# Designed miniproteins, single chains, continued (5): the designs that were tried, part 63

Each design is a single chain, and the fold is of that chain. pLDDT is the mean over its residues in the fold that is shown.

## One batch from the design tools (miniprotein)

Design m18326
Fold by ESMFold2-Fast:
Structure m18326 (fold): chain A 71 residues (1-71)
Amino acid sequence: GPAEEAKLRAKAEALAAKLATLPASALVDIGRMMIKEGVAPELAREAIRAAEAGDVATAARLLAQAYYKSQ
């Protein structure tokens, strides 16, 4: 419900902030691991593309969303 969605959003924002401190290569590695484990593979692929383009902030946000995404 909305309360759980708000909690997941807050957790995703906190994780995105931590991930944004990492180099782009680390974000690519995390995205590849997510794809391997079947975790939101489309968001993980989009995050890898953002990281390869040097957009660390977008990559971090997408990886965090992939991790906490409700189906």
Scores: mean pLDDT 84

Design m18327
Fold by ESMFold2-Fast:
Structure m18327 (fold): chain A 91 residues (1-91)
Amino acid sequence: EEAKKKADELIVKGDKAFLEGNYEEAVRYYEEALKLDPDHPRAAGVYTLLGEAYYKLGKYEEAIKWFEKALSINPKDVRAKRLLEEAKKKL
């Protein structure tokens, strides 16, 4: 389906923006991808990256929300668990 293919492309762009330190851009790409395909196979991982991007932007309440969503899908995400606790310490 076209929407799923577009979501794949947006996730790749989000990953590139994240790796380049462009966290606001990464957030925009990831949120658009999840809007197009909320059940994407990478959704849990994208929620973790979205949380980390918000954390890097100093938006700790938003970061917590996305880490909790990631953990609701993948409870064994060690990175999401660690970053969730770090974000909570900032509040």
Scores: mean pLDDT 86

Design m18328
Fold by ESMFold2-Fast:
Structure m18328 (fold): chain A 72 residues (1-72)
Amino acid sequence: PPSKEELEAEIYEALARMILSVAKLAGLPEEVLEEIERLVEEAEEAARRSDAERARELVKRMVELLKEADEA
């Protein structure tokens, strides 16, 4: 069975992928989409290393980026 950290990292990776999909469907600016794509790749790396804390921080950065895009 996976460890708690492995499960948490996988959950954050899945959230990151979902955020990217929603952002693309919402038609966010290309610059924002490119940054989110980079953050998703970093979340995938964090999940491969079972680094739940890193994956969580990356998701938080993505949410902050979405808030900034909504203000524009």
Scores: mean pLDDT 81

Design m18329
Fold by ESMFold2-Fast:
Structure m18329 (fold): chain A 55 residues (1-55)
Amino acid sequence: MEPDPEVVEGLAKAAGVDPEELRSAIENRDVEKLAELLGVTPEQARALLEGLRES
């Protein structure tokens, strides 16, 4: 799944993390790393990945 670059950039800015690192976590569907990078729960990280399936 290729993540939408606009969504990745927005999430990275909101979390204060590098967009490239966030993109890699999304592409690998690494829920644990996404949760850590975004400061959210693993359940919320899974919900984000589900939303990105359409991209």
Scores: mean pLDDT 73

Design m18330
Fold by ESMFold2-Fast:
Structure m18330 (fold): chain A 55 residues (1-55)
Amino acid sequence: MSEEEKLTKLEGYLVGILFGSEKLKAHAREQFEKLYSELSEEAQKLALELYKKMI
């Protein structure tokens, strides 16, 4: 999976964390943390910027 594909999946998980049901939030958070740990430093910075824009 490319870095771009990983960032797209992270965006989906962020939506789940912010707007999902309690069960969906828990699952999305687990998937986000797992995927975030696999990203490069540059991609992690982009993911944090996406999160800041959605708050």
Scores: mean pLDDT 76

Design m18331
Fold by ESMFold2-Fast:
Structure m18331 (fold): chain A 60 residues (1-60)
Amino acid sequence: MKEKLLEELEELKKQLEENPEDAKLYLKLATVYGQLGDYEKMKEYAEKGAKLLGRKDFFV
């Protein structure tokens, strides 16, 4: 199961390279890190996602 979670992380990181301000991708990364038991990274990515939701650089 851990290998599948690592594959999911790599896919989400690739998507972030294409959409670096997609808050949903950060939240998905936080979920996967939580499933891996990496709660520090989970918190970091969740905070990044939340910050993006409040960010002024939204597409208008």
Scores: mean pLDDT 75

Design m18332
Fold by ESMFold2-Fast:
Formats: structure tokens, sequence, C-alpha cells
Structure m18332 (fold): chain A 100 residues (1-100)
């Protein structure tokens, strides 16, 4: 359902925002911890995306594109933690666009 799609995107956004904050905090202080957070977040995001695709195969392309965009944003925060706020805003705007 469209409601289930919206809930999935919001769950993915919440995971992204939490991971973005933690990666930005730890990437210079404790890079091993930041890497563990990135890897665990990737696994959780993939699991949510795959569950949504099984239930909403007509939205698979959109879900995969969003998953890829979120993954790229997390890696950009790893390389440039100062861009955290900018990238969080961009992903939030993308979710609002997709659920409109």
Amino acid sequence: SMEEFQETLREMLELFEKAAEEIAEYVEKDPEKAEEILNETDRQLLALALRAIRRLPELAETIVAFLQEVGRALREIWENPEKKEELIKKVRERVEELIA
C-alpha cells in the first residue's frame, strides 16, 4: 500500500539520520566504530528496502534508487563530516518528494 511505502521511507530516513550523526561524530575520533555503524546501517537499510520491494514490486525501482542515494550520502558524510546537515536536509527533502 502507499501507506506502507511512506512508512518504509520514513523508517529508512530515521536510520539514515541517526547513522549520519554518529558517523560524523566518530569518523575522526574512532574510525573503526564509524565503520561498524556504516556497515550495520547498510544492512538495516537493505533489509527494509528488500522487505518493501517484496510487498510493493511496482515501486522497486524507486526504492532501489532511494537506497542508493542514502548509501551515497552516508559515504559522503564519512569523507566530509562537515556536510552532515546539508546531506540530512537533502535526504529529508527527497523523502517528502517521494511521499507527496
Scores: mean pLDDT 89

Design m18333
Fold by ESMFold2-Fast:
Structure m18333 (fold): chain A 57 residues (1-57)
Amino acid sequence: MLTDEEAKERIDEILSNPNATPEQKKLAEEARKLLETGDERDRVLARSIVGYLESKL
């Protein structure tokens, strides 16, 4: 499972990936916002979203 820093790197990779769908980029942007809140619940959700997106790319 990704660390918070690894999740941030993967989010940036997805957002800059021209082959990622608009829906995948939307989810990556949402995950980035969740990581920025600092809330533990939001952080766990963000890492789950990143893991899901990696399974689809």
Scores: mean pLDDT 78

Design m18334
Fold by ESMFold2-Fast:
Structure m18334 (fold): chain A 55 residues (1-55)
Amino acid sequence: MDAQTAAEKAGQLMAEGRREEAGRLAAEYSGRDPEVLAAQSSSGVGAAVASALSD
């Protein structure tokens, strides 16, 4: 069970506009509010991914 991988995947799904899938994935692994978790993951992971791809 990789909560880290789930969080990264949720962030990527949020960046693609797949909020429902991101929320479900985050909720399943953390048991927290899916929208809050997906938003936090997207904010961190999305920015990091965009920076890495641009670099």
Scores: mean pLDDT 61

Design m18335
Fold by ESMFold2-Fast:
Structure m18335 (fold): chain A 63 residues (1-63)
Amino acid sequence: SDAARSAAAGAAAGAAGDAAGAYTMFHEQLKHDPSNEAARAGLEAGLAGDAAAASRYGQLAAE
């Protein structure tokens, strides 16, 4: 789904150290699945500049 692809993209951005990119991908993911707690945690990690946490939450959100 678009939500799962956006979550996976957020995880990949986080793994690359791109917290801002991760934020953008999780924002898109939450548009398709607004109740996904892992995606919200990934969005907050990206906003805080924590790329490693954003990567982990993106992997969980893509499940």
Scores: mean pLDDT 81

Design m18336
Fold by ESMFold2-Fast:
Structure m18336 (fold): chain A 66 residues (1-66)
Amino acid sequence: ALPEEVVEEFRRDAEEVLRYLEENPDEELIRQLIEHVRGLLARPDLPEVLRGPLEELLERLEELLE
């Protein structure tokens, strides 16, 4: 299992990135992040503790694309 500190760090970093993108929309960067997150979610070796946070990040990134 991943250390809880790593999961917490991921959540903090994700929130910072989302906040930045909400204030500074970059469609190309958002699309690149969506592709990256989808790739991570498709991995069979993805730690279960990251699945929820990654799915939430993906949904919020998709909402930024209008």
Scores: mean pLDDT 80

Design m18337
Fold by ESMFold2-Fast:
Structure m18337 (fold): chain A 84 residues (1-84)
Amino acid sequence: MLYRPNPALRAILEESGATKDVYTLDEILGYLMKYVFDNKLLDPEDPSVARLDPRLAAVLGVDEFDIFDYEGIEARLLTSATPV
């Protein structure tokens, strides 16, 4: 299924090199993880935890997440993207 990100999520994806209007969840997750790595958001003591910057925290509604909690991350992303 394809999803259209809202303007706030789209801006995060565009900083990671995204250029499309619609994405699969796997593509959105890939760009999200690229944003996390490029901005050095992984906790140095527990690299399974991402400590979010204010911009990404505003999009996802949380200050941190477990990078292996794919279902939790997907649920949060779906609040910022519309199925098409």
Scores: mean pLDDT 79

Design m18338
Fold by ESMFold2-Fast:
Order: sequence, then C-alpha cells, then structure tokens
Structure m18338 (fold): chain A 112 residues (1-112)
Amino acid sequence: SDEEFIDKVVELYKRFLTASVEEIEKIARELIDLLVEYARSKGVTDEQVAELREELEKAANVAIEKIKQTTDPEKKRQIVAGFFRYAVGLFAEATGDEELARRLVAKIDEVA
C-alpha cells in the first residue's frame, strides 16, 4: 500500500495545482487526513499523530494564505510544491520512513 499512498498524494498534488481557493482548503484537509492516517498505520503514537496534524494544519494555513495573496501562476506553483515537500518532511520526521519520503518527493518533482 506504499504505492497506493504515493499515488493518492500525487493525485492530491495535481488537484491542488488546478484548484480554486475554496477547493484548496478541502484538498489540504484531505492531504492532512491521508498523511495522519498513514502515519498511524506505520505505528506512530496517538500523541505523535496529534502533533503531526497540528504542524500540518499550521503549514496548510500559511500556504493557503500565500496562495490567496498571489495572482502569479508560477509563484502559486512554487508555493504548492513547497507545501507538499514540507508536509512530506513532517510525515518523514513523525514516521522515520525516509525512503518513502524520498519516493514521494521524487514523484511530486516529476509532476512539478
């Protein structure tokens, strides 16, 4: 299911790139839920899951605010890519799964 997890993150990334502001907030929640649920499946504790969710929600809020303030498609793309890489980094830190994180970043970079 690592392959299915990667595919789901990449599909959310593609959706995020083309989404309206209203849709972006929903997609960010879907990404956070996916990362948190998958971290839990990797044996991350309930306390660590709560900390991961809080950090992801803070990162998403910052990214969404930056996106709302820009009309430049290239700058928007950079903000989205940066957010997804940062989110994957938080997931890697929580789970210790550096190999899965590297695979995720590589797939995101292929789309960017």
Scores: mean pLDDT 86

Design m18339
Fold by ESMFold2-Fast:
Structure m18339 (fold): chain A 82 residues (1-82)
Amino acid sequence: KKIEEQIKSLEKLIEIFRKKNDLVGIGDAYFSLGLLYEKQEDYEKAIAYFRKALEAYTEAKGADHPNVQVIKAKIAELEAKL
């Protein structure tokens, strides 16, 4: 129940950030969704949300930014578990 409520809250937050054109906020919310699915061992969904976070952060901060590199490493780690 608590994880489902967290997912719904993050989905609603993403809608708010989209209306505000807050790309960093969108990236943060998708990264949080990725972490929640990783805790559930749903690695396919976790990777999908981390990729969405990567796109948002790359657009907001550029491809060479440290946060972008961290997310790329996380995706590679989880792909190795598939």
Scores: mean pLDDT 83

Design m18340
Fold by ESMFold2-Fast:
Structure m18340 (fold): chain A 60 residues (1-60)
Amino acid sequence: SLEELVKEIQEILRKAREHPDVEKAQKLFDLAVEATKALRNGDYEKAKQLIEEAKKLLES
C-alpha cells in the first residue's frame, strides 16, 4: 500500500542518517529521495524497485 511504501522510505532515510559508511549513507539517501519522487508521480513499481535496491545495499 502507499502507507507501507511511505513507511519503508522513512526507515531508509533514518538508516541513512545513522549509517557509519558515508558513501553508503549517500546512496541510501539518494534512493529514498528518488523513491519519494516516484510515489508522488504515481509510479509505485519504480518506488518499490528503489526501496528494494536500498534494502540490498543495507544487507551488504
Scores: mean pLDDT 83

Design m18341
Fold by ESMFold2-Fast:
Structure m18341 (fold): chain A 88 residues (1-88)
Amino acid sequence: MEEVRRHLREALENVRKALEALQKGDYEKAIEYFEEAVRAARRIPPDDWVGRLVALGFEAMIEAVKKGDREKAIAGAQATIDVLEEAL
């Protein structure tokens, strides 16, 4: 449980940095931070479904950025931050 919480906190920190990069218009940095958040979430054991769903969410945000859907990426990042802050 503590190891899972540590990886979720690492993902939270990276999605916060991605949100800041998106707000500054630095889409390359935002993608890098979302990729780090995916890596942190994937360190959660496969028997914990939360890690997989969180990683899929971040991958969807990366695709939104690549397609130029900044508003969708920002909304997704904000929603994920709120959920993770309540869960941690």
Scores: mean pLDDT 78

Design m18342
Fold by ESMFold2-Fast:
Structure m18342 (fold): chain A 65 residues (1-65)
Amino acid sequence: MSDEWLEAVEAARPEVTPEALERARAVLAAAAEKAARGEELSAEEREELRRALVLLAAAELLRLE
């Protein structure tokens, strides 16, 4: 659960680039907008959102260290 999330975040650290972060933020914003409208995310969209959140978490940890 949380440990698997942390492992994914650690694995994503070398993938943190400005371009990847902009894409991740766009994915998060699009998913949030769909959720706000009561639209369900597809399984593919949920997996893309999960990867975007992992990348954003990795970037945040890098900035805090």
Scores: mean pLDDT 78

Design m18343
Fold by ESMFold2-Fast:
Parts: C-alpha cells; sequence; structure tokens
Structure m18343 (fold): chain A 55 residues (1-55)
C-alpha cells in the first residue's frame, strides 16, 4: 500500500499523467498521492529522501 502511494507521488512529481499513475497503482494510489501532494514542499523532500534510501 505505502509503496504504491510513494511510487504514485514520484510519478506525479515527475509530471506523469493521472492515467499513467492509475495504470500503475490504481485509483486509490492516485487519490492518496494527490492528497499527499497538498503538502508539496515537505512531501517532495520526503519523497526524494525515501528514493535515496531505496537506491
Amino acid sequence: TDAKTQQAITLLAQGASDEEVRKVGGEEALAEAKKQLAKVPAMKQAGLDAARQIA
């Protein structure tokens, strides 16, 4: 669940369309990612930090 939401946030931040995100994580992940992006500056920083840990 969390992994799909984080992936959706990353895709939206990179400019992916709603359709692309829905295809990968589904409607729930898209909705949750949009909700998280309401905190854009803080959430973008958190997303980049998480990506660095995975890489």
Scores: mean pLDDT 69

Design m18344
Fold by ESMFold2-Fast:
Structure m18344 (fold): chain A 63 residues (1-63)
Amino acid sequence: MSQQASRVVSESLLGVSYDLAGDYKGAADHYQRASDLAKQMGDSKLADFYAKKSEELAKKAEE
């Protein structure tokens, strides 16, 4: 059981919250943190999932 798992969940929930509030930059930052934590856990699929969400939201923030 990894503390990183709880942090991934917390960061992803913050990402969702910021996205729903229209703060795409904040959402992207939190999803990127979730991706980094998932990578540290060795979960490459989860890391890629959150990295992709972060990238999409970062692009949205620049529009």
Scores: mean pLDDT 82

Design m18345
Fold by ESMFold2-Fast:
Structure m18345 (fold): chain A 85 residues (1-85)
Amino acid sequence: GSEAEKLIKQAEEKIKEMERLVDEALARGNTGAALIGRMAIKEAKKLVDQAREALKNGDYETAIKLAQEAIKVAEKGIELVRAAL
């Protein structure tokens, strides 16, 4: 329901933050930081897609768990990209 939707939106916001950090890394010529960010974005987006699918199927519990996992992946990705910048 609305809780799963809120978590999915939070994950999407964190993914957008990672996309901005990847753009910054590329602008600085830091291809290593950009690669780290792109890998984390890909994994987090996959988890968001799976969370949305679970939500469509009425699997509220699975949608919440997947969205929370996406947030954690995104947060770790942000941490690693910032450390590499």
Scores: mean pLDDT 90

Design m18346
Fold by ESMFold2-Fast:
Structure m18346 (fold): chain A 87 residues (1-87)
Amino acid sequence: IDKDIEALARAIVNGDKEGVAKNLEKLLLSGEDMDEVLARIKEIAAEIAKKEGKDVDVDSITWEDLLNIAIDVGVEELKAAVEKVMG
């Protein structure tokens, strides 16, 4: 699970919405304490942001924010499918 937490934290820092959605699904299915998982994601994301010199407000991240990113990825996939059918 630490590997999936690190992957999700890195995806957040890099703005990789697909990576966020993919790793969030794995973590939600893990059966771990979600509050503890979120705290670990924030900790690792803050470390990555510092190392890479990125200005990312990781302290304000909530499960709602992560779920909205996953939904947004789903909407983008649907939009791409519609555009492919219509043109």
Scores: mean pLDDT 72

Design m18347
Fold by ESMFold2-Fast:
Structure m18347 (fold): chain A 61 residues (1-61)
Amino acid sequence: SKEDGIAYYEKGQEYLKAKDYEKAARYFEKAHNTLSKIDPNDFYAKLAEQLAKYAKSELLK
């Protein structure tokens, strides 16, 4: 549901603030997958995709 997607997005933000980039990436990917299935053009789905990429890039530094 959209509510589940937003909850995953919020959890991703919590982990990102904690600098837990591994969990942040997982939750942002869950948010992207959940929200994009509902609306491929969803603003939060696109944000979650970009934030997942950012979190993954931090793991490689």
Scores: mean pLDDT 84

Design m18348
Fold by ESMFold2-Fast:
Structure m18348 (fold): chain A 63 residues (1-63)
Amino acid sequence: DRLAEILAELERFLKEQREKGKQNRELLKENINDKKKTEELRKEVVEEGKKIIEVERELQRKL
């Protein structure tokens, strides 16, 4: 079933993105007093969110 394959791929992608999100949150806490480092990490988090949206859009097109 193509739908089952797509869902499995999505779950794998979301798991990987959540793991990256946890790492970035820990780095943000560590660098809370460093404005430049915090700004860089914030941009990375935004980019991760954009990638999730793009993958969801592609999956909707395939469904």
Scores: mean pLDDT 73

Design m18349
Fold by ESMFold2-Fast:
Structure m18349 (fold): chain A 87 residues (1-87)
Amino acid sequence: SALQQQIQQLLEELEKAKEEVLELAKKAKDEEALKEAEKILKEMEEKLAKLPETAKSMEEGLQQAIKIIQEAIEKLKEIIEKIKKKL
């Protein structure tokens, strides 16, 4: 399905953002950035775990998953930009 393909693409973007945060935070020795990223990922996982209880249909669940993953990616990219400004 198109929604499942979109989720796979977003998960690939999420992994790239995670790798970039780890590399930049390591270079900058920014432990606070690592903790903030960990919090974002935990909040994403908690929201995704609640979808089977809150979604009215499988399609709605997939659409909500897309939004949750996109929000996490956007927040990780904000951390990346903050680290880059310090370097």
Scores: mean pLDDT 84

Design m18350
Fold by ESMFold2-Fast:
Structure m18350 (fold): chain A 104 residues (1-104)
Amino acid sequence: ALDFSQPPELLPSEGFEEVARTETVREETDAAGRRLTHVVRGVVGLKYDPEKGETIAEVVVLRLRYDEATRTAEAVFAEVEIKYISEEEALERFEEMVARALAA
């Protein structure tokens, strides 16, 4: 059983406003009958910096492989970007990162 009740891992950093989120869950049974769950999680946070007059974007995408029998998760994909970019560019990067995570 996946414990999705640990929200701190999916929250943007303090001061960032969440503008996009994704969670995709896919179940697989291996040749040994072991049940594996693949979870893609991602978040986009934005923060305006008035001193620079620019928006800081935080883009995080993870893919976890969870073994139901052992209750352990392994990160099979992890990408993080924190950059002075627009909301539009951050959302485009997020879509690209999610596509890579789903293909991992």
Scores: mean pLDDT 79

Design m18351
Fold by ESMFold2-Fast:
Structure m18351 (fold): chain A 66 residues (1-66)
Amino acid sequence: ASAAERLLAELPETLARLRADGDPALLARFREVVVPALEKALESEDPAVVAAARELLARLAEFFAA
C-alpha cells in the first residue's frame, strides 16, 4: 500500500481522535508528520491518490486555520 493510501485510511480516525483529545501537542505533531506525507502523495503518478491528497490537505488547512 502507498503512504498516501495508508494516510487516507487513518486520517479520519486520527482527526476524530485529535478532536476528542483536544491535545495541542498532538495536533502540532500531526501537522509535522501528516503534512509532509500528504505533500509526497501529491507527487504520486496516480491521479486518484493526488486528488484524495489534495482534498485531505484542504481539510487539514481548514483544521489548522482555527
Scores: mean pLDDT 70

Design m18352
Fold by ESMFold2-Fast:
Structure m18352 (fold): chain A 75 residues (1-75)
Amino acid sequence: SAEEEEQKKLMEEAEKKIQELAEKYNEAVAAGDEEAQKKTLQEIIKLLEELAKVAPPDVAEYLKGLVAKLKEELK
């Protein structure tokens, strides 16, 4: 359906953005920049939360679980 195609494109775009943010996180880790690490991780969390709002229920539940784990790492 058209909705499935739109969701697929949204997920592909989100995956690319997550990859870009993951690279920024790795650069911050290599630099020892704890503030940049936390900021980048927070941006990843926000993107995953936004994706969960438009994802199918099973995928949304998975993403919410992943967000909870990442929030624990920010402590």
Scores: mean pLDDT 78

Design m18353
Fold by ESMFold2-Fast:
Structure m18353 (fold): chain A 55 residues (1-55)
Amino acid sequence: SPEELRARIAALQAELTARLDAWRASGKPPSPEEQQRILDLARELTALQAELDAL
């Protein structure tokens, strides 16, 4: 449903924001694993937004 897609998008946006905020607070570059997770979150958000926009 559109509501389930919006809920998933909101959860992933919250995770992405928290990870970016943690990186900014650390003063260190993110690990390769953390960089990959951030990229994966961005790609997943783009895909879910496209699904929502298609409804």
Scores: mean pLDDT 85

Design m18354
Fold by ESMFold2-Fast:
Structure m18354 (fold): chain A 56 residues (1-56)
Amino acid sequence: SSAEEKLEKIKKEIAELLAKMNENASNQDEVNRIVGEIIRKIGEEIDILREIEEKE
C-alpha cells in the first residue's frame, strides 16, 4: 500500500538523520535539533504503522 511505501521512506529519512547526527556529534545544539527531528519522524512512522494495521 501507499502507507507501506511511506514507512520505507520514513525509515530511510531517520537513517539519514542518524548519519547527520554522527557528523555533527561535537556540536550540542545541532545534535539536539537533529534528535528533535528524529523524534518527530518516529512519530510519523507510528502514525503510518497505525494506518497499515487498522485499515478500517
Scores: mean pLDDT 81

Design m18355
Fold by ESMFold2-Fast:
Structure m18355 (fold): chain A 68 residues (1-68)
Amino acid sequence: EPPPPLSDEELKKIAEETIAKGAPKLAANNTEEEIKEMLKRLKEVLKTAEGWARYVAELMIKALEKIL
């Protein structure tokens, strides 16, 4: 009995938890300038990204900004 496929809401929750847990580790392994460059690139992605890609990019931006 394979588990049912993850719903969009479950995927969003997993993404939120993964990004929240991953962001401090990124800060520990990267300089402040490298984190700022990542933020700049993510903000550029937000100009054209839609749906899931936009949602994930917004979560990453918020998590990284909270670390800085």
Scores: mean pLDDT 74

Design m18356
Fold by ESMFold2-Fast:
Structure m18356 (fold): chain A 60 residues (1-60)
Amino acid sequence: ASNEAAKVLADSLAGLRAATDPEEQARIAEETRKRLVELGVPQEVADAFVAMNVRRAAAA
């Protein structure tokens, strides 16, 4: 079985890196969080993964 959460996070990271506007980054982060929860990821875990991706995109 494919790791759907990993795909969502990879796509999210690419989008966050392309976004230069903090508003757009916040929107992408929120959409990613929602998708992870839809896939069955607990809200707190989804929040942690999204926060990590946002920090990683900012550092790159």
Scores: mean pLDDT 77

Design m18357
Fold by ESMFold2-Fast:
Structure m18357 (fold): chain A 70 residues (1-70)
Amino acid sequence: SMEEVLEEIRRRAQERVDAFLSKYKLTPEQEAILYKAAYVQELIEHYKNDKERVQELLKEAREYLDAVAG
């Protein structure tokens, strides 16, 4: 299911954050930013070979950027 896919992506993002935290001490705010970046990276990597899903993600990203810019 989509929920299971998102849970796997979240776990992979957390693994990236945990690996970084093993070397560096961050504030909770910095950890939150790092997690967001890791999550987006894992999401793109997961769907890179699915052209339809990549197009959906690009549309969602564009809508998000337009909302933040307005």
Scores: mean pLDDT 75

Design m18358
Fold by ESMFold2-Fast:
Structure m18358 (fold): chain A 94 residues (1-94)
Amino acid sequence: MVVRGTVTVAARTTPDQAGNTLRTSVELETPDRRIELPDVVVEKTARAGETNILTAEVEVEGFPAGSVIRAKLTDVATGEVLAEGEARAEPVEK
């Protein structure tokens, strides 16, 4: 079964983070396992004092409906996790 979902993460950055690269990492979680999706990476340059919104779209085969898409938004320069988000993956018809 193919499942699809969209996860959005948002974080307000400080002046010290302006110009840093913000990166999403995405995992798919089922009752039996958690799998990293290394090809689903979204990057954005941080702007001071603004809310940075990053959206990741996921479409994967071989997973059950109701699998959870988990995303983390990280400042690449500091390694700090700024936000986490989750969304439910829904079945896609053929």
Scores: mean pLDDT 77

Design m18359
Fold by ESMFold2-Fast:
Structure m18359 (fold): chain A 83 residues (1-83)
Amino acid sequence: MLTRGRVVAVFESREAAEATAEAFRALGYRVEIERLEDGRYRVTAERESPESPETVLAEARALADMARHDYGAVEVRVEVEAL
């Protein structure tokens, strides 16, 4: 059984969004950057893992904390889905 972890972070600067995306890709996540109509940037990072939902949630929360505290994300959301 696989678990999917998803982190969604919103940034006011393109530089912060790109740096966050690079960091998340280095950690093995699939990352997409989208420019929003209001000029902000959304970074969506996903990974599927055979680990427990609890472990996947802890890993995704660590990425969310990094996005907010190290890269200045103005909004962050974490989602975990059993596949």
Scores: mean pLDDT 86

Design m18360
Fold by ESMFold2-Fast:
Structure m18360 (fold): chain A 105 residues (1-105)
Amino acid sequence: AAEKMAEDARRAARGAALAARAAARSGSAEAAAGAAIAAAGAGAGAYLAARAAGDREMAERAAEEGAEAARAALEAGLSGSEELAEEAAEEAEEAARAGVEGARA
């Protein structure tokens, strides 16, 4: 169960990365909001995966990385920054990694 949740979070993180890059290219507030929601969702999923396995440290890390990914994705879309979009992608991936590591506990 926890491992499947972590796999789903990893897929969500990949979607969030694509959304952040698309938002940066478009420069639209609507795309920026969508990318932020996708990143937050990936982080939440990772958090829940780690928590389901009882790994509080990895759950907290997933939540923190997911929150940073959401912020970076929003800023990337609003500013048109490819650099911030890559930062959001990296942070979403780190949230998913924490979820996977926690699920293995």
Scores: mean pLDDT 84

Design m18361
Fold by ESMFold2-Fast:
Structure m18361 (fold): chain A 85 residues (1-85)
Amino acid sequence: SLLEKAREAAEKVLEAIDNKDYQQAIDAVSDLLLIGQEIAAEKGVEPRPVLELVSEVYRAIKNKDFDAAKEAVRRLLEEVERIAG
């Protein structure tokens, strides 16, 4: 399911952040963005909250604030799950 794929993508982001692998984290966030947009489209809801949370994750990663990045990823997954649920 798309929700299972979203959870897997979020776990990959968190793992990459824990490993301080900037490129892997960015790639996994991009996957989570695409999955989140597909879930929003299937539910007929606006993707803006997903886009805003993805932007927050990108900013935190670029600033090397990995604790903030992990928290933003968790909030992003929670938003995707709310939309899906």
Scores: mean pLDDT 84

Design m18362
Fold by ESMFold2-Fast:
Structure m18362 (fold): chain A 112 residues (1-112)
Amino acid sequence: PAVGTLTGPTVVAEGSTLTLTMTAAVPLPADATVAWARAAPGGVGRGLSVNNGTPAEGAPPRYKSSVSGATATLTIEGVTAADSGAYTAVVSDAAGNVLAVSEPLAVTVVPA
């Protein structure tokens, strides 16, 4: 799979909107899906239950994701301390083939 570059703020104020963008080295097909995961520092990654703009069961309504062109975007509105962690993105096609994987990006939510 291609390597994706994950960009965004490493520090964000509580109550603000966090936007993370993964840019793939290759164009992503229109049927591509993105899976976002967050891991506590030193912990194992857990899925955020967010995929292509529709939160999976259990994800807060403030979590949104989308894929367009070569980019996948995660937006979290009204961030809380629980949103701190290392974020990763995995993009797959409709057949389940992994197209791009990001390196982890550590984000810390600080009190406003």
Scores: mean pLDDT 70

